# Ledger of designs, part 25: designed miniproteins, single chains, continued (3)

Each design is a single chain, and the fold is of that chain. pLDDT is the mean over its residues in the fold that is shown.

## One batch from the design tools (miniprotein)

Design m8841
Fold by ESMFold2-Fast:
Structure m8841 (fold): chain A 96 residues (1-96)
Amino acid sequence: SHREELHKWTEEVNKELEELEEEKKEELKELLIRYAALKRMLETVKENIKLGIDTTVTDEALGITLTEKEIPEAEKEVEELKKKIEELKKEIEEKK
């Protein structure tokens, strides 16, 4: 029946759309975690510099090591992550 084929096709399309939404949500989650970690590490390094403390800040889970030397690169990565997060949020909202 033409009606049964249309119903089956609609269910398959909806399942594919749900899978794509979940993939985008996982990507957004990973970007948010990295953004939060880098922002926290940057704040810690900047505070340590103000206190005259020569300490290295490391996030072992992400494999990131931050010193005064890496501040400009880390600040650029934070801005890039912010843009990617905003783009993914817009894509998720458009699939409403």
Scores: mean pLDDT 75

Design m8842
Fold by ESMFold2-Fast:
Structure m8842 (fold): chain A 75 residues (1-75)
Amino acid sequence: SELDRRIRALQEELARTQQRIDDVAARIQALANQPDLTREVIFEEANLTMELMLLVTQQQALQREIGRLREQQRA
């Protein structure tokens, strides 16, 4: 059905978003282990933190949309 196709597409996007969250989180962790606290490292960490916040917001939106479509599918 159309709903099944939409749910599958959103689940695939959710999986890709989760992978990007994991990658960004791993990069932040790697920067936290740097011996030299340079301005460049601080700026990169700040930028990655902002990216992580945006990705988490996207993940939550995708989860809500999937939930809504699944409820409609059960009705």
Scores: mean pLDDT 87

Design m8843
Fold by ESMFold2-Fast:
Structure m8843 (fold): chain A 80 residues (1-80)
Amino acid sequence: ADLEAGGAMATGAQALAEKYGDPSAPVTVREAGEAAVKYGGGTPEQADRGMRAASEALGVPVDAPVPAWKITEAAGRAGG
């Protein structure tokens, strides 16, 4: 499990949910990865790994919108 990449992605997705005031706000895996670096203190390398893992776990392209909570949950499973 990639605990650091998963933690960064979960933090990014949570930050976006808080910003939009809705855990079901539609966000892309890419946006969560960018938020992981900007708000979560993750590195670009951790964000790249986290985006790849979340995209694969959710079965969606990086640029497809999904509810923020789904990214948080997938990142938590990947971080293990």
Scores: mean pLDDT 77

Design m8844
Fold by ESMFold2-Fast:
Structure m8844 (fold): chain A 77 residues (1-77)
Amino acid sequence: MTSEERLAAQKKHAEEIAKKLAEATGLPLEVALKVARAPNMEEQARILAEAGLSSAQVMEALRVLGETVNEVIKKEK
């Protein structure tokens, strides 16, 4: 796989994850996309908090994100 193909696949996965996260949490798609592109859970939590979410909303969003990421990864196997 080329670096361009890898980047395109990562962008597609981030978009799919962002759409599902936005639907589940009510976040704007732009914010959900930033969360989906974050390198780790700590950065995801920071982005959510910076977007004005409460601690409870951050925990809920991270749970949905984890479920969505696992589902997308399983489809590729």
Scores: mean pLDDT 74

Design m8845
Fold by ESMFold2-Fast:
Structure m8845 (fold): chain A 60 residues (1-60)
Amino acid sequence: MIAFVPKDVIAPEDLEPGTVIKPEHGFDEAAIGKVIKGMSRIYKKGETIEKGEGAVLVDP
């Protein structure tokens, strides 16, 4: 599936392929527990993830 960030969030940890989505990552509830397959780029802890950024997510 593809999930989008509904508002700007600060990355609480590095977000890269293999990261499990947690509530603090700022994605919709349906994305929680899914694994990142890919995003437009890797986000490092402390970087701003802007509203509308998409992630391709897979089941664990």
Scores: mean pLDDT 79

Design m8846
Fold by ESMFold2-Fast:
Structure m8846 (fold): chain A 115 residues (1-115)
Amino acid sequence: MLERGREILREAARLALEGRYEEALDLLEENRELVLAVTPERAIDKELSPEKADQLRLLEALAVEVGELLGLSREEAQTVVGPFLYRKTPSFTGSREDRVALLEEAIRLLEEAAA
């Protein structure tokens, strides 16, 4: 259900804006299939393990939703987040610590873009 995936992303984005990064990521992991169904595939995903590809897609979807909550258009948020995550892809470990750090940095960049 596309609507359910979007509702979950929006709730996770609110948690992330409150600094509740681990809870936001846990919500996405619990609902991975629903969230990934509303998230476009990336060309780079074909070069990654399925687990790392899924985690980066979830991070991108979450960060874009955060950008929309900050007042950016989806296209503006994607323009900030996409290149950032692409640059981080070679060093991405998929660890919880790495995912939290990337989410925090993505939100900082989105806040700067929204100002």
Scores: mean pLDDT 79

Design m8847
Fold by ESMFold2-Fast:
Structure m8847 (fold): chain A 99 residues (1-99)
Amino acid sequence: MENYIISGEAIVLKDVELEAVDDDTYRAEFEFEAPKSEKKVNLLLEVLHGGRVLASEILEDVEPGKKYKVTIEVRDAAALGLPKGKVKATVIAYELEKI
């Protein structure tokens, strides 16, 4: 696996509602426009609820200004203490530097 370090501050990408796919799994499905930057970037996406990271995904070689459709699964919902039904979450991004 490639090693990454977090660079800079978190960028809020989107507020989402998590949809239940089974009794213990939620899904965040969303579209975002990549931040304008001078070069392709690697992004760490985190799904936050109540200040907690529920799930994360790495997107590599993200092109500036391009639209991306992303699906992130949140597993072990009962262990995370998530309520039954719709859960409001925020997706944030960190720029990653490859080491």
Scores: mean pLDDT 77

Design m8848
Fold by ESMFold2-Fast:
Structure m8848 (fold): chain A 85 residues (1-85)
Amino acid sequence: SLEDFVSTIPEAPAESLSPEELASLVAEVREFARTYRMPLTEENRLAFLARVAERLLPLTEGDLEILRRALGKYKRAYLLAVAEA
């Protein structure tokens, strides 16, 4: 399942994101949480990543490695947004 796929994705390394990229992704996470009325909690991490994966999959032209890399960055941003909430 998509939830099984996103559960295997590691957090992106800190050095893979500029401070500006990370701040932009954290803002996207907060906007997403607000739009879907999803509380920013650790428990909602996989649900969040699954919805991001659904949105990004058509944009990756079927390249699962591009999708995996993007989801790792969103995972880092999500965990930071939770920590700052």
Scores: mean pLDDT 81

Design m8849
Fold by ESMFold2-Fast:
Structure m8849 (fold): chain A 87 residues (1-87)
Amino acid sequence: SMADAEARAREAAEQALKEADETLKEFEKRIGEPVSESMRASMKAAALLRKARQLASTDPEAARILFEKAGEYMDEAVRLAIEERRR
């Protein structure tokens, strides 16, 4: 069912976003400062896109939901980048 696909996509998204947060923490520790909010959103979008591609052949319904979520994070990254240039 769609509800089952949404549940699987949610679990996969949570795993991908947790991995992205850990990668960002390691990067921030290396550079000694926090990344921009736009970069953070972009990295989360990339993590979701990677997870979607991994699932595309085995769980295409969950993969599609993850592709849509990745697009949402990319739209947020663009919005934040515009705001950051204005400040």
Scores: mean pLDDT 87

Design m8850
Fold by ESMFold2-Fast:
Structure m8850 (fold): chain A 115 residues (1-115)
Amino acid sequence: SPEERIEELQRLVDEIRAAMEAGDYDKAVELFKKLLELVKNYEPQSEEELRVILSMLTEVLDYIARHLPPDVAREVAALAKETLEELKKKYPQFQDLFDEAIAHIDRLEAEAAAR
């Protein structure tokens, strides 16, 4: 169900935060890649559900990108952007939501490049 998918995504977000707090950046990056795979395989049922998922994704990316080394931060931001560009092509009806999330990631990547 949509609720079960959001709960699964939230569990991964919590695990990513725990790995970051423990200083295990390699684990945080691997967990983030798993989060991207879940998002990539998620078929959005509504605009409201997609907004929640994209918010969760961009918020956790924002958190990890600010605390990772700049090169790693740029790499994970680029992977997230690539995933959203693929989803945008697959679900053009939600183009505006994906464009907003991609614009947010572009800002995070630029901020990481300036560090």
Scores: mean pLDDT 85

Design m8851
Fold by ESMFold2-Fast:
Structure m8851 (fold): chain A 68 residues (1-68)
Amino acid sequence: SSATVEDLRRIFVDYVRRETENLKEISDEQKEAAVKAIRALASQVVSEEDAEAIAKEVERVLDEIREK
């Protein structure tokens, strides 16, 4: 359901924000690894399409953090 997708999106976004809070920089390799891991985890619970959407949102959040 859309509620489950939204809950997972929030959990993963909150997780990456906390994990990166004290990092000076995030490398391209670290970003790619995190996005792949989250896509794989989400795909176990939601559709591949929804897992990809969650992974893209996490990638966007990591890119925002990298720009600040």
Scores: mean pLDDT 81

Design m8852
Fold by ESMFold2-Fast:
Structure m8852 (fold): chain A 107 residues (1-107)
Amino acid sequence: SAEEVLRLIEELVRKASELVKWALADPSLTPQQRRDAILVEASATSILMLAYVGIKTKDPDLFELVRKALEKLRAQIEELIATETNPELRARYQELLALVEKALEEA
């Protein structure tokens, strides 16, 4: 349902925010690793806004944009996981990927 997709995207944004807070506090991470985490959170937040407006307006074109944005975010996170050497950062990306995949399955 649209409500279930919204809840999953809300959880995705929450976990992405937690990832960024952790990444900014960890001195072992490179500037590139921190930028990548911030860009993932920015993407997730944008998808949440599209999903919220889509549900409130019942706009099918906005639901299609949400699906495409989730597919793009999935590909971005998969690429980050494939190249990531930090095991904690990789595990956090895997948690985000699972939420994106579940949201796509419900959409």
Scores: mean pLDDT 90

Design m8853
Fold by ESMFold2-Fast:
Structure m8853 (fold): chain A 95 residues (1-95)
Amino acid sequence: SEEELIANIAAATDEELSRLSPETRPLALELKRAVDDGDWDRARELARQIIRVSDQLSDRRRQQILDLVKQGSSPQSAAFLSGLPLTKEEAEEFL
């Protein structure tokens, strides 16, 4: 949910936020600033943008993983090659 995402990002350290993907990191940093400034309307708008970007990234990465699996890669190897460092169990659950 938007509320859970806002709470998680607000509680995160700058070091933890630096480990986010290049696509979501700038939005997460802006969201944390909005919360610090008490601008909850902006925080909710940024949370919606992060969710949308994450969904688009997940769909593209899932498609890349499926294509690699069709070519003979294991789910874990396909996930790793697509930039997701998942365990075998996590990779199978992601698909």
Scores: mean pLDDT 73

Design m8854
Fold by ESMFold2-Fast:
Structure m8854 (fold): chain A 86 residues (1-86)
Amino acid sequence: MMKKNLSDDDIVKEVEKILEEHKDIKERLREKLKERGLLEKLTDEEIEIYSELIAYKYYAAKLKGEEVSLEELIEEEVELVEKRIK
């Protein structure tokens, strides 16, 4: 069974577009991480990765026709980061 799936390159391009359209995702993520005392435990590269994951989740929700706010996705990612940091 052949299914037309997005390639990793196609996903990366859409994520980059979302990050360009929503440049505040990274800044909002940093603010929330700082409020939780997590910001100093992360590298700039890790923050970039989490910003990309937020953009990807937003894109995936849009593809499914689901309404989701970027603020909800940022809060969810911060909570996941907190659970990963011991």
Scores: mean pLDDT 76

Design m8855
Fold by ESMFold2-Fast:
Structure m8855 (fold): chain A 74 residues (1-74)
Amino acid sequence: MDALGAALVAAVPGLREASRLPGVTDVTLEVLSDDEVRLVVETVHGRGSRVLPVADLTPENVLRTSKELRESLE
């Protein structure tokens, strides 16, 4: 749990940047296990999600994945 908690905190700047993208209404992380989270991006066009390893939870990866999910819903 501590490693997961630290990774979730590290993801927060990426979530904040993603939530400011045009057309994005919400960005959330769902904990699936100690090794995996689901990034959920809600836009005016619908909802997209992707499972990410906890080890890959960086602000850069969160923002990049959120942009890809947003673009896939265009």
Scores: mean pLDDT 81

Design m8856
Fold by ESMFold2-Fast:
Structure m8856 (fold): chain A 85 residues (1-85)
Amino acid sequence: SIKEKFEELKKLLEKGETPSIELFIELVDLVVTEELSEEEKKEIAELLAKFLKSHGIDVSPETILDTIENDPELFKDSLKKFLES
């Protein structure tokens, strides 16, 4: 479930560990399938924004949601490039 993936992400971030690219991509895919409520999508965006900020990228949850919904492939590509750096 999305909640279980979120809890895994939170635990990894709290330990100072980087989550896998696969986990982030699965979260993005769940957002674009429209299986999530607006509230769940916002929670995902907030967690992604927090993660990115911890790595020096300051982006709003709103910007993350807009990017995922309008161009999910661009978001995935940008995230992969960032995490592989």
Scores: mean pLDDT 72

Design m8857
Fold by ESMFold2-Fast:
Structure m8857 (fold): chain A 92 residues (1-92)
Amino acid sequence: MKTLILNLGNKEKAEEIKEELEKKGDEVELVDLSGLSAEEAAEKAKKIVEEAIKEGYDYVVLVSDSEEKLEAAAKAIGPILVENKLPAGGYL
């Protein structure tokens, strides 16, 4: 399984999830968006997810320390995920 992790503000949790998925045999890419505002992170997440779909990613994980950042990113990528039937998870 090829998984994209977008870290919106919790690097420790994002790295923990990456290690767990890699131990299961998943190919994992971790992108750090923690230094961005909720709006900037959401816009960048949308572009990254659009590219990830073209590259054959199977799963998207959002990791955040903030409900605001998590919700903004989820709203931005949600339509793309639904259209492409791509499963996603969120962690706070």
Scores: mean pLDDT 85

Design m8858
Fold by ESMFold2-Fast:
Structure m8858 (fold): chain A 78 residues (1-78)
Amino acid sequence: DREEEIEKLREKFNELGEKLSDLIFNDKMEELIELLEELAREYGLSEEEIEQIKKNSKSLVDYVNELVAKIIELIEEK
């Protein structure tokens, strides 16, 4: 069920938000961003939209959170 999938993604990304500092310290942030960008493209986000989210983000953590939120919206719309 897509609603359960969306809620699980929200929970998982909230947990990631708390652990993002650890990911930065372990040089894993770039891998996470690449995976999220691939997911965003797969769910129909354009390159222009991804670029705008990146530019509007105050930090790498904000960028991750915004990509996650947008992916969730795209899943909800489908």
Scores: mean pLDDT 72

Design m8859
Fold by ESMFold2-Fast:
Structure m8859 (fold): chain A 100 residues (1-100)
Amino acid sequence: DALRALMTPGSLATLARIVELGRELKETTELNPEEQEELKKLAEEILEEMLRAGLPDTEELREIAENLAYVKIHEEEYFRAVAELRGVPEEEVERRLAAL
């Protein structure tokens, strides 16, 4: 799904929830130097896409881009966290991750 689809008023609540989950993962997970470098590059790419889509260059937008980048780097952990919140069994989570 395109980043542009997440910028509608109805999808902003979903985006905020994803960003919050990414923030929680950031607080509980330590990044190695390679992951930190990848995070910086991905965050800049996401920010550039958001700016190109017409969003204002604010500190809040930069924080959102960083949290989204963190979620993407830790996509497996993010998927596990979302599945746990939704009460999905661990066996099903592992099966779905193997299919990705």
Scores: mean pLDDT 64

Design m8860
Fold by ESMFold2-Fast:
Structure m8860 (fold): chain A 68 residues (1-68)
Amino acid sequence: SVEEEIEKILEEIREILEKGGVPEEKINQMIASARELAEELIADGREEAAVRFLRWELKEIKKEMEEK
C-alpha cells in the first residue's frame, strides 16, 4: 500500500539521520514535517506525488549526510 511505502521511506530517512549523528529532536521534527506533507498529497488524491516527494527527500538527505 502507499501507506506502507511511505513508512518504509520515512524509516530509511530516520536510519540515515541517526547514523549521521543528527539529534533525535531534529530527526523527529524532520520526519513529522515530511509525513505531514505526504499525508496532504494523499488527501488530495496525489498518492504517486507523495511517494515521489519522499523518495526525493531520501536522496537529498543521503547526499547531505555524505557531505558532512
Scores: mean pLDDT 83

Design m8861
Fold by ESMFold2-Fast:
Structure m8861 (fold): chain A 68 residues (1-68)
Amino acid sequence: SLREKRRALRAEIDALMDTLPDKSLWAARVSALEIEGVGIALDTSEEEALRYLVAELERLKAELEAAA
């Protein structure tokens, strides 16, 4: 499910962030995505918010892996 995929991606991102010196900058980016997700859920649906978050978290994970 999208919820399970979001949860798994967030856990992977948190683990990757723990290996990097600039954790606070990456944490701020995650927080910004979560805030945007809340806005999408309010304007559309939880399902659309989850699709957005999964796509953006996959992008962020790729950036973190490139930074590691």
Scores: mean pLDDT 82

Design m8862
Fold by ESMFold2-Fast:
Structure m8862 (fold): chain A 57 residues (1-57)
Amino acid sequence: GEETIERILRGVEALLAAGVPAAAALAMAHQQASEIPDPEVRERVIREATALVRRAE
């Protein structure tokens, strides 16, 4: 649900803030999203993680 989405997105932000490459931060988001059974929630996580990475560039 929402808490899972927020946890994953905070993880992406933390990795980017630590200087981890965008591709590696996105790979982590994809890996964690793969554990989400709801395809709509999974797609939303990937979309929002991608937007975070684009804003950080």
Scores: mean pLDDT 81

Design m8863
Fold by ESMFold2-Fast:
Parts: sequence; C-alpha cells; structure tokens
Structure m8863 (fold): chain A 71 residues (1-71)
Amino acid sequence: SMDDLRAEVERLRERLERLFAEAKAQNDVLKMASATVLLGAADFVERLIDKNRPIAEEELRLLARAVEELE
C-alpha cells in the first residue's frame, strides 16, 4: 500500500540521518556527501508516492539498495 511505502521511506530516512551523523563524527566527507545525495533521493521518492506514480515502488527499492551499500 502507499502507507507501507511511506513507512519504508521514513525508515530509510532515519537510517540515512544516522549514517550522516556517524560520518560527520568520523570526518568522512565522502560518506557525508553520499548520505546527503541519498536523503535528496528519499525526498524525491516521497514526492512520487504523494503523486501516486507507478514508478515509486521501483525507485524505493533502488534507494533501499543504495542505503544498504552505503552502510
């Protein structure tokens, strides 16, 4: 459901915010930059969900993979 997709975006956003904070504490500038880009991607996916776009589910899957690879 769209509510399930929204909940998943929020979980990924929380993971990215944690990754950014950890990278900042370690002065890992490249990881901070990557987390920032993916936070922007999360905002984009949330907009796709809000507009009920068919591509939202696939974009969310790609975002989830990118977050996992950044960890």
Scores: mean pLDDT 88

Design m8864
Fold by ESMFold2-Fast:
Structure m8864 (fold): chain A 59 residues (1-59)
Amino acid sequence: MDEEHDNSHKAGQAISQGNDEEAAKYSKKVVELGNYETAKMLAKFAEKKGLPKAAEAAK
């Protein structure tokens, strides 16, 4: 029901799967919705997984 929750969950799944394009898409939506604390966590996770597009989109 929460758009921020749904997008952050999908971003996290995409990062864990190594799908940089999908992770970047959902991470960008998290930032656009103003959830900067969750976006910061997604950026750290993407950096650790070596996903540059997702890390950039989540900052």
Scores: mean pLDDT 78

Design m8865
Fold by ESMFold2-Fast:
Structure m8865 (fold): chain A 56 residues (1-56)
Amino acid sequence: MLDEEAAARVLAEVAGITFEQAREALKDPEKLIEVLRSLTPEQREKLVAGLKAAEL
């Protein structure tokens, strides 16, 4: 099971946002998409790798 707190921490670190904003984004698909669209290609790759590591 993906830990929402672990996912929020990875997202906050990669996107340069607060943990609270990351948690809110994970619960709101529209906010999550907006955050993902604001990321650079390098940040997106790091986010995908971090989420895979947290899930596996």
Scores: mean pLDDT 75

Design m8866
Fold by ESMFold2-Fast:
Structure m8866 (fold): chain A 80 residues (1-80)
Amino acid sequence: AEEIGLKIMKALKEIETLPEDVRKEAQELFDKAMTAVDQGNYEEAAEYFEKMADIFEKAGKTDAAKNLREVAEWLREKAA
């Protein structure tokens, strides 16, 4: 359970390493994902984490992208 939290925190730290324009987009998606989690909208949260993963993958941050996709999968399982 705490492993997912660690993956989210690691991804948040990786946002700081992105270029400013891409960083703003990733931060906005993160904020939307966390708001969706707080509201119990796990499928919507998973969609935002998938969009973040795409940004990280395009930036060459494959591990961060993989971690975000694992978070999205966990959220989808919780929604089902």
Scores: mean pLDDT 81

Design m8867
Fold by ESMFold2-Fast:
Structure m8867 (fold): chain A 70 residues (1-70)
Amino acid sequence: SAATDAFNAELGALVRELAAAGRWDEQRLIVVHAPGLTPEEKARLRAEAERLFAQHPDARLVVIDASAPT
């Protein structure tokens, strides 16, 4: 979905920036601007993030979803 695509794009950009700055290992909080997410979309984003983090066992990101459910 568009929400998942936006999340993945922002996550990828932030990961690249943090890695380039040598901050990847220290950064634990990522704020995602995701307006208009439904509860189902929020749950899907969480599941997607868990899959992405499972592929990077030595790295951890905590995502803060700022959108309210409708």
Scores: mean pLDDT 54

Design m8868
Fold by ESMFold2-Fast:
Structure m8868 (fold): chain A 79 residues (1-79)
Amino acid sequence: DEEERRNLELLEKADKILKEVADAIENGEVPKEYQPIVEIVKKMLEKIQEIAKEKGPDSEEFKRKSIELAVEAAREIIA
């Protein structure tokens, strides 16, 4: 599936950036250039948590929506 391949490519690109941001967050230090990425991740996690509470974390809807939100966040991070 073309969409699945595109999603994997986006997630792989975002993964590198997210690892750098995660290291900064773990140390309690967030450089100004990472603040937009931190906000994107927070919004993504909040939406994922809402869906988990509404649909359940084992639901197919939760899995699908979580992937969609992760891909959207990855696009914003890469942009």
Scores: mean pLDDT 71

Design m8869
Fold by ESMFold2-Fast:
Parts: C-alpha cells; structure tokens; sequence
Structure m8869 (fold): chain A 81 residues (1-81)
C-alpha cells in the first residue's frame, strides 16, 4: 500500500500540486483495495491528472493520457502476487 501510494503520487506530481497529488493517490489506493480493477483506477487517476493540467494540443493531451494510464496499470499489476 505505501509503495503504491508513493508511486502514484510521484506519477501525478507533474500534473498537479503535491497536496492534490497525494489526495488523488490516496483515493486511488482506497478504490483499488475496495475491489476496483486496475483499468478503473487508471481511468480515475488519469482523468484527475488531465483535469488539473493544461496542454498545447489535443494530441499532446491524448499522448499524456495513454502514457499515464499505462504507468498506473503497471504499478497496480506489479502489486499482484
């Protein structure tokens, strides 16, 4: 749980203030532990990040969404034994 929360917070720091990143990461971990799928948690995290950030184009926003979603899924699936 701690490593996952830290990893998610780190992924979110480029998109939002540290306090907001920590809050989103904490909620994402809570959802995952409550039974949300990796894809559902990734969608929640990426939508929160992209709502907080500004992009020069829709293509840049879409690329950021794809990259962040894959990183979040990777963190969540690495936690499965």
Amino acid sequence: AEALREGLTRLLEPYMPAEEARAVAEEAVARYLAGASPSEVARFVTEAALAAATFDSEAARAAAYTALALDVIGLLTDAEL
Scores: mean pLDDT 77

Design m8870
Fold by ESMFold2-Fast:
Parts: sequence; structure tokens; C-alpha cells
Structure m8870 (fold): chain A 82 residues (1-82)
Amino acid sequence: SKAEELAKEIEKEVKELLPEAEVETRIEEVLGVPVLIVIVEKDGEKYINGTVVKENPSKEEIEGAKKLLEKIAKEEGAKFKE
């Protein structure tokens, strides 16, 4: 899928920029729209970011994705990073 292709591209780019980091990608759905979640772990710290895999996401889709990311961040002990 488009989300899976984007996930592989991001994993490659993050590993290129941060070769010592561990990178995990997840694809979840919010309101039927794919959300790509990226978790990066380096030096014992976890960072999380995510994007709605849709060209023009609605405000509700963006808010739903944000709430999902906040939930996962708490469960994983991860900080948000751009």
C-alpha cells in the first residue's frame, strides 16, 4: 500500500541519518484513514511522530491521529519529536 511504501522510505532515511538508532514503523487506522507512526529509539530515549496518509486530511482525522499518537507515546514512554 501507499502507507507501507512511505514507511519503508522513512525507515531507510532515518537509518541513513541516525545509523545507531532503532526505528520502528506502524500503520494504524483512524476513521478509516491510514496513520503512519514512526518510533525512534536512541541512547535509551524513545521519540514518536506520525502522519495521516491522506493528501488533504480533515480536522477530525488529524485530531484522531493526534490522540492515537498521544496514547502510544504514553504506552511506549516516548516523546514527540518533529
Scores: mean pLDDT 82

Design m8871
Fold by ESMFold2-Fast:
Structure m8871 (fold): chain A 71 residues (1-71)
Amino acid sequence: EVEALFEKARELAIEAVRALAEGNDEEAERLDRQAQDELRRLSEIAPPEVFRAALRAVQAEAGREWARLAA
């Protein structure tokens, strides 16, 4: 459950970054909202430490993807 929600949030966040890099702002916003919804569900079932680690990991991967696409 926790791992599935984390993986889904991670995939959605990366796809949102790719959509944004392609100039599809509306799709990026939609995907980002879905990623936030999955993270919210994760925050309801995961301990705070696990949730904070997952949030940092998702943000770090999205940031790395953005940096890679901007290069």
Scores: mean pLDDT 83

Design m8872
Fold by ESMFold2-Fast:
Structure m8872 (fold): chain A 85 residues (1-85)
Amino acid sequence: MELLKKLDELSEEATKIELQMLAGKITPEEALKKLREIQKKADEVYDQFKAQKDSYSVQEIISANMRYIGITASVIAAESALKKA
């Protein structure tokens, strides 16, 4: 429960940063720096989640995987935007 909630919070934070970058409110460089910090935190939480996966339902595992993949996708989007700038 707590680990999934942390992934939800990190995923929401990553989405807000990506949206601000796409809206031109922050630079791709600033977005990438912030998103990489979020990814680092997400890696730690996701590793803990994987270690305890047998304690979670299939739906919780799918939710955790989707949030983790989403954070990684936001980082890739910022990297792509920086290369085009």
Scores: mean pLDDT 84

Design m8873
Fold by ESMFold2-Fast:
Structure m8873 (fold): chain A 68 residues (1-68)
Amino acid sequence: GELIEKAEEKLRELAKGREKVTVTEVGMAMREAGLSDLEAQRAIEIAKKVGPSGVLSLKQAEEVLRSL
């Protein structure tokens, strides 16, 4: 939906040209896009499974957002 597209834009802004993002930055992007804390928590849990170290590629993070 529109809010997920906005979250993807916010995530790219937070990445500042980096190819990798943190699980925390995924949650921040969702909250800045206006998604609920519950939706942000769900994205964080999925992102943790993709990147157990707390880091995932920007592409993987965008796939997490699109899976919501």
Scores: mean pLDDT 83

Design m8874
Fold by ESMFold2-Fast:
Structure m8874 (fold): chain A 62 residues (1-62)
Amino acid sequence: TPSPEEQLRQDYDRQLLAVAQEEQERLARGEITPEQAKARAVARAKELQDELDRRLAELRAE
């Protein structure tokens, strides 16, 4: 049984994969450049990491 911390990390990993897949699909359709796809993925990954860190801090508080 995954702990609450493991669940948060699994959700984060799942969200990262979804973002990567979405940007790859846009790239494959010619809607964005490889550079744009990378920049968007990096920006979104940072946002998700910040959210994960905040949630983990809340979980560990008290």
Scores: mean pLDDT 82

Design m8875
Fold by ESMFold2-Fast:
Structure m8875 (fold): chain A 108 residues (1-108)
Amino acid sequence: KPLELLDEAISLVREAAEQARKAGHTEVAEQLQNIADALRKLKEMVEEAIKNNDKYKLQLVAEQLRSIAEALRELADKVRGVNPQTAELLRKAADLVEKAAEEIEKLA
């Protein structure tokens, strides 16, 4: 179920990006859009790696997902003082990305 976890995480990051955009925080919104795009590409790589039984690619994607989860938590901490609701969405997204990485590691 790592693909379902990534879809949910992408949705939450996009929601956080829209909240930041509506609040006039253009730089944060752009960073979140870039993270959502990166997660989408990693999801495509996971789908391909599972189809091709590419355990090496699965390990690389899991490592990149863990880095993204850390980046999301750091961004959540940064925005907490300005928008606690957006920070909560980002923490939930980070937890989902980390769980997806754990499930992908089990496939590798």
Scores: mean pLDDT 88

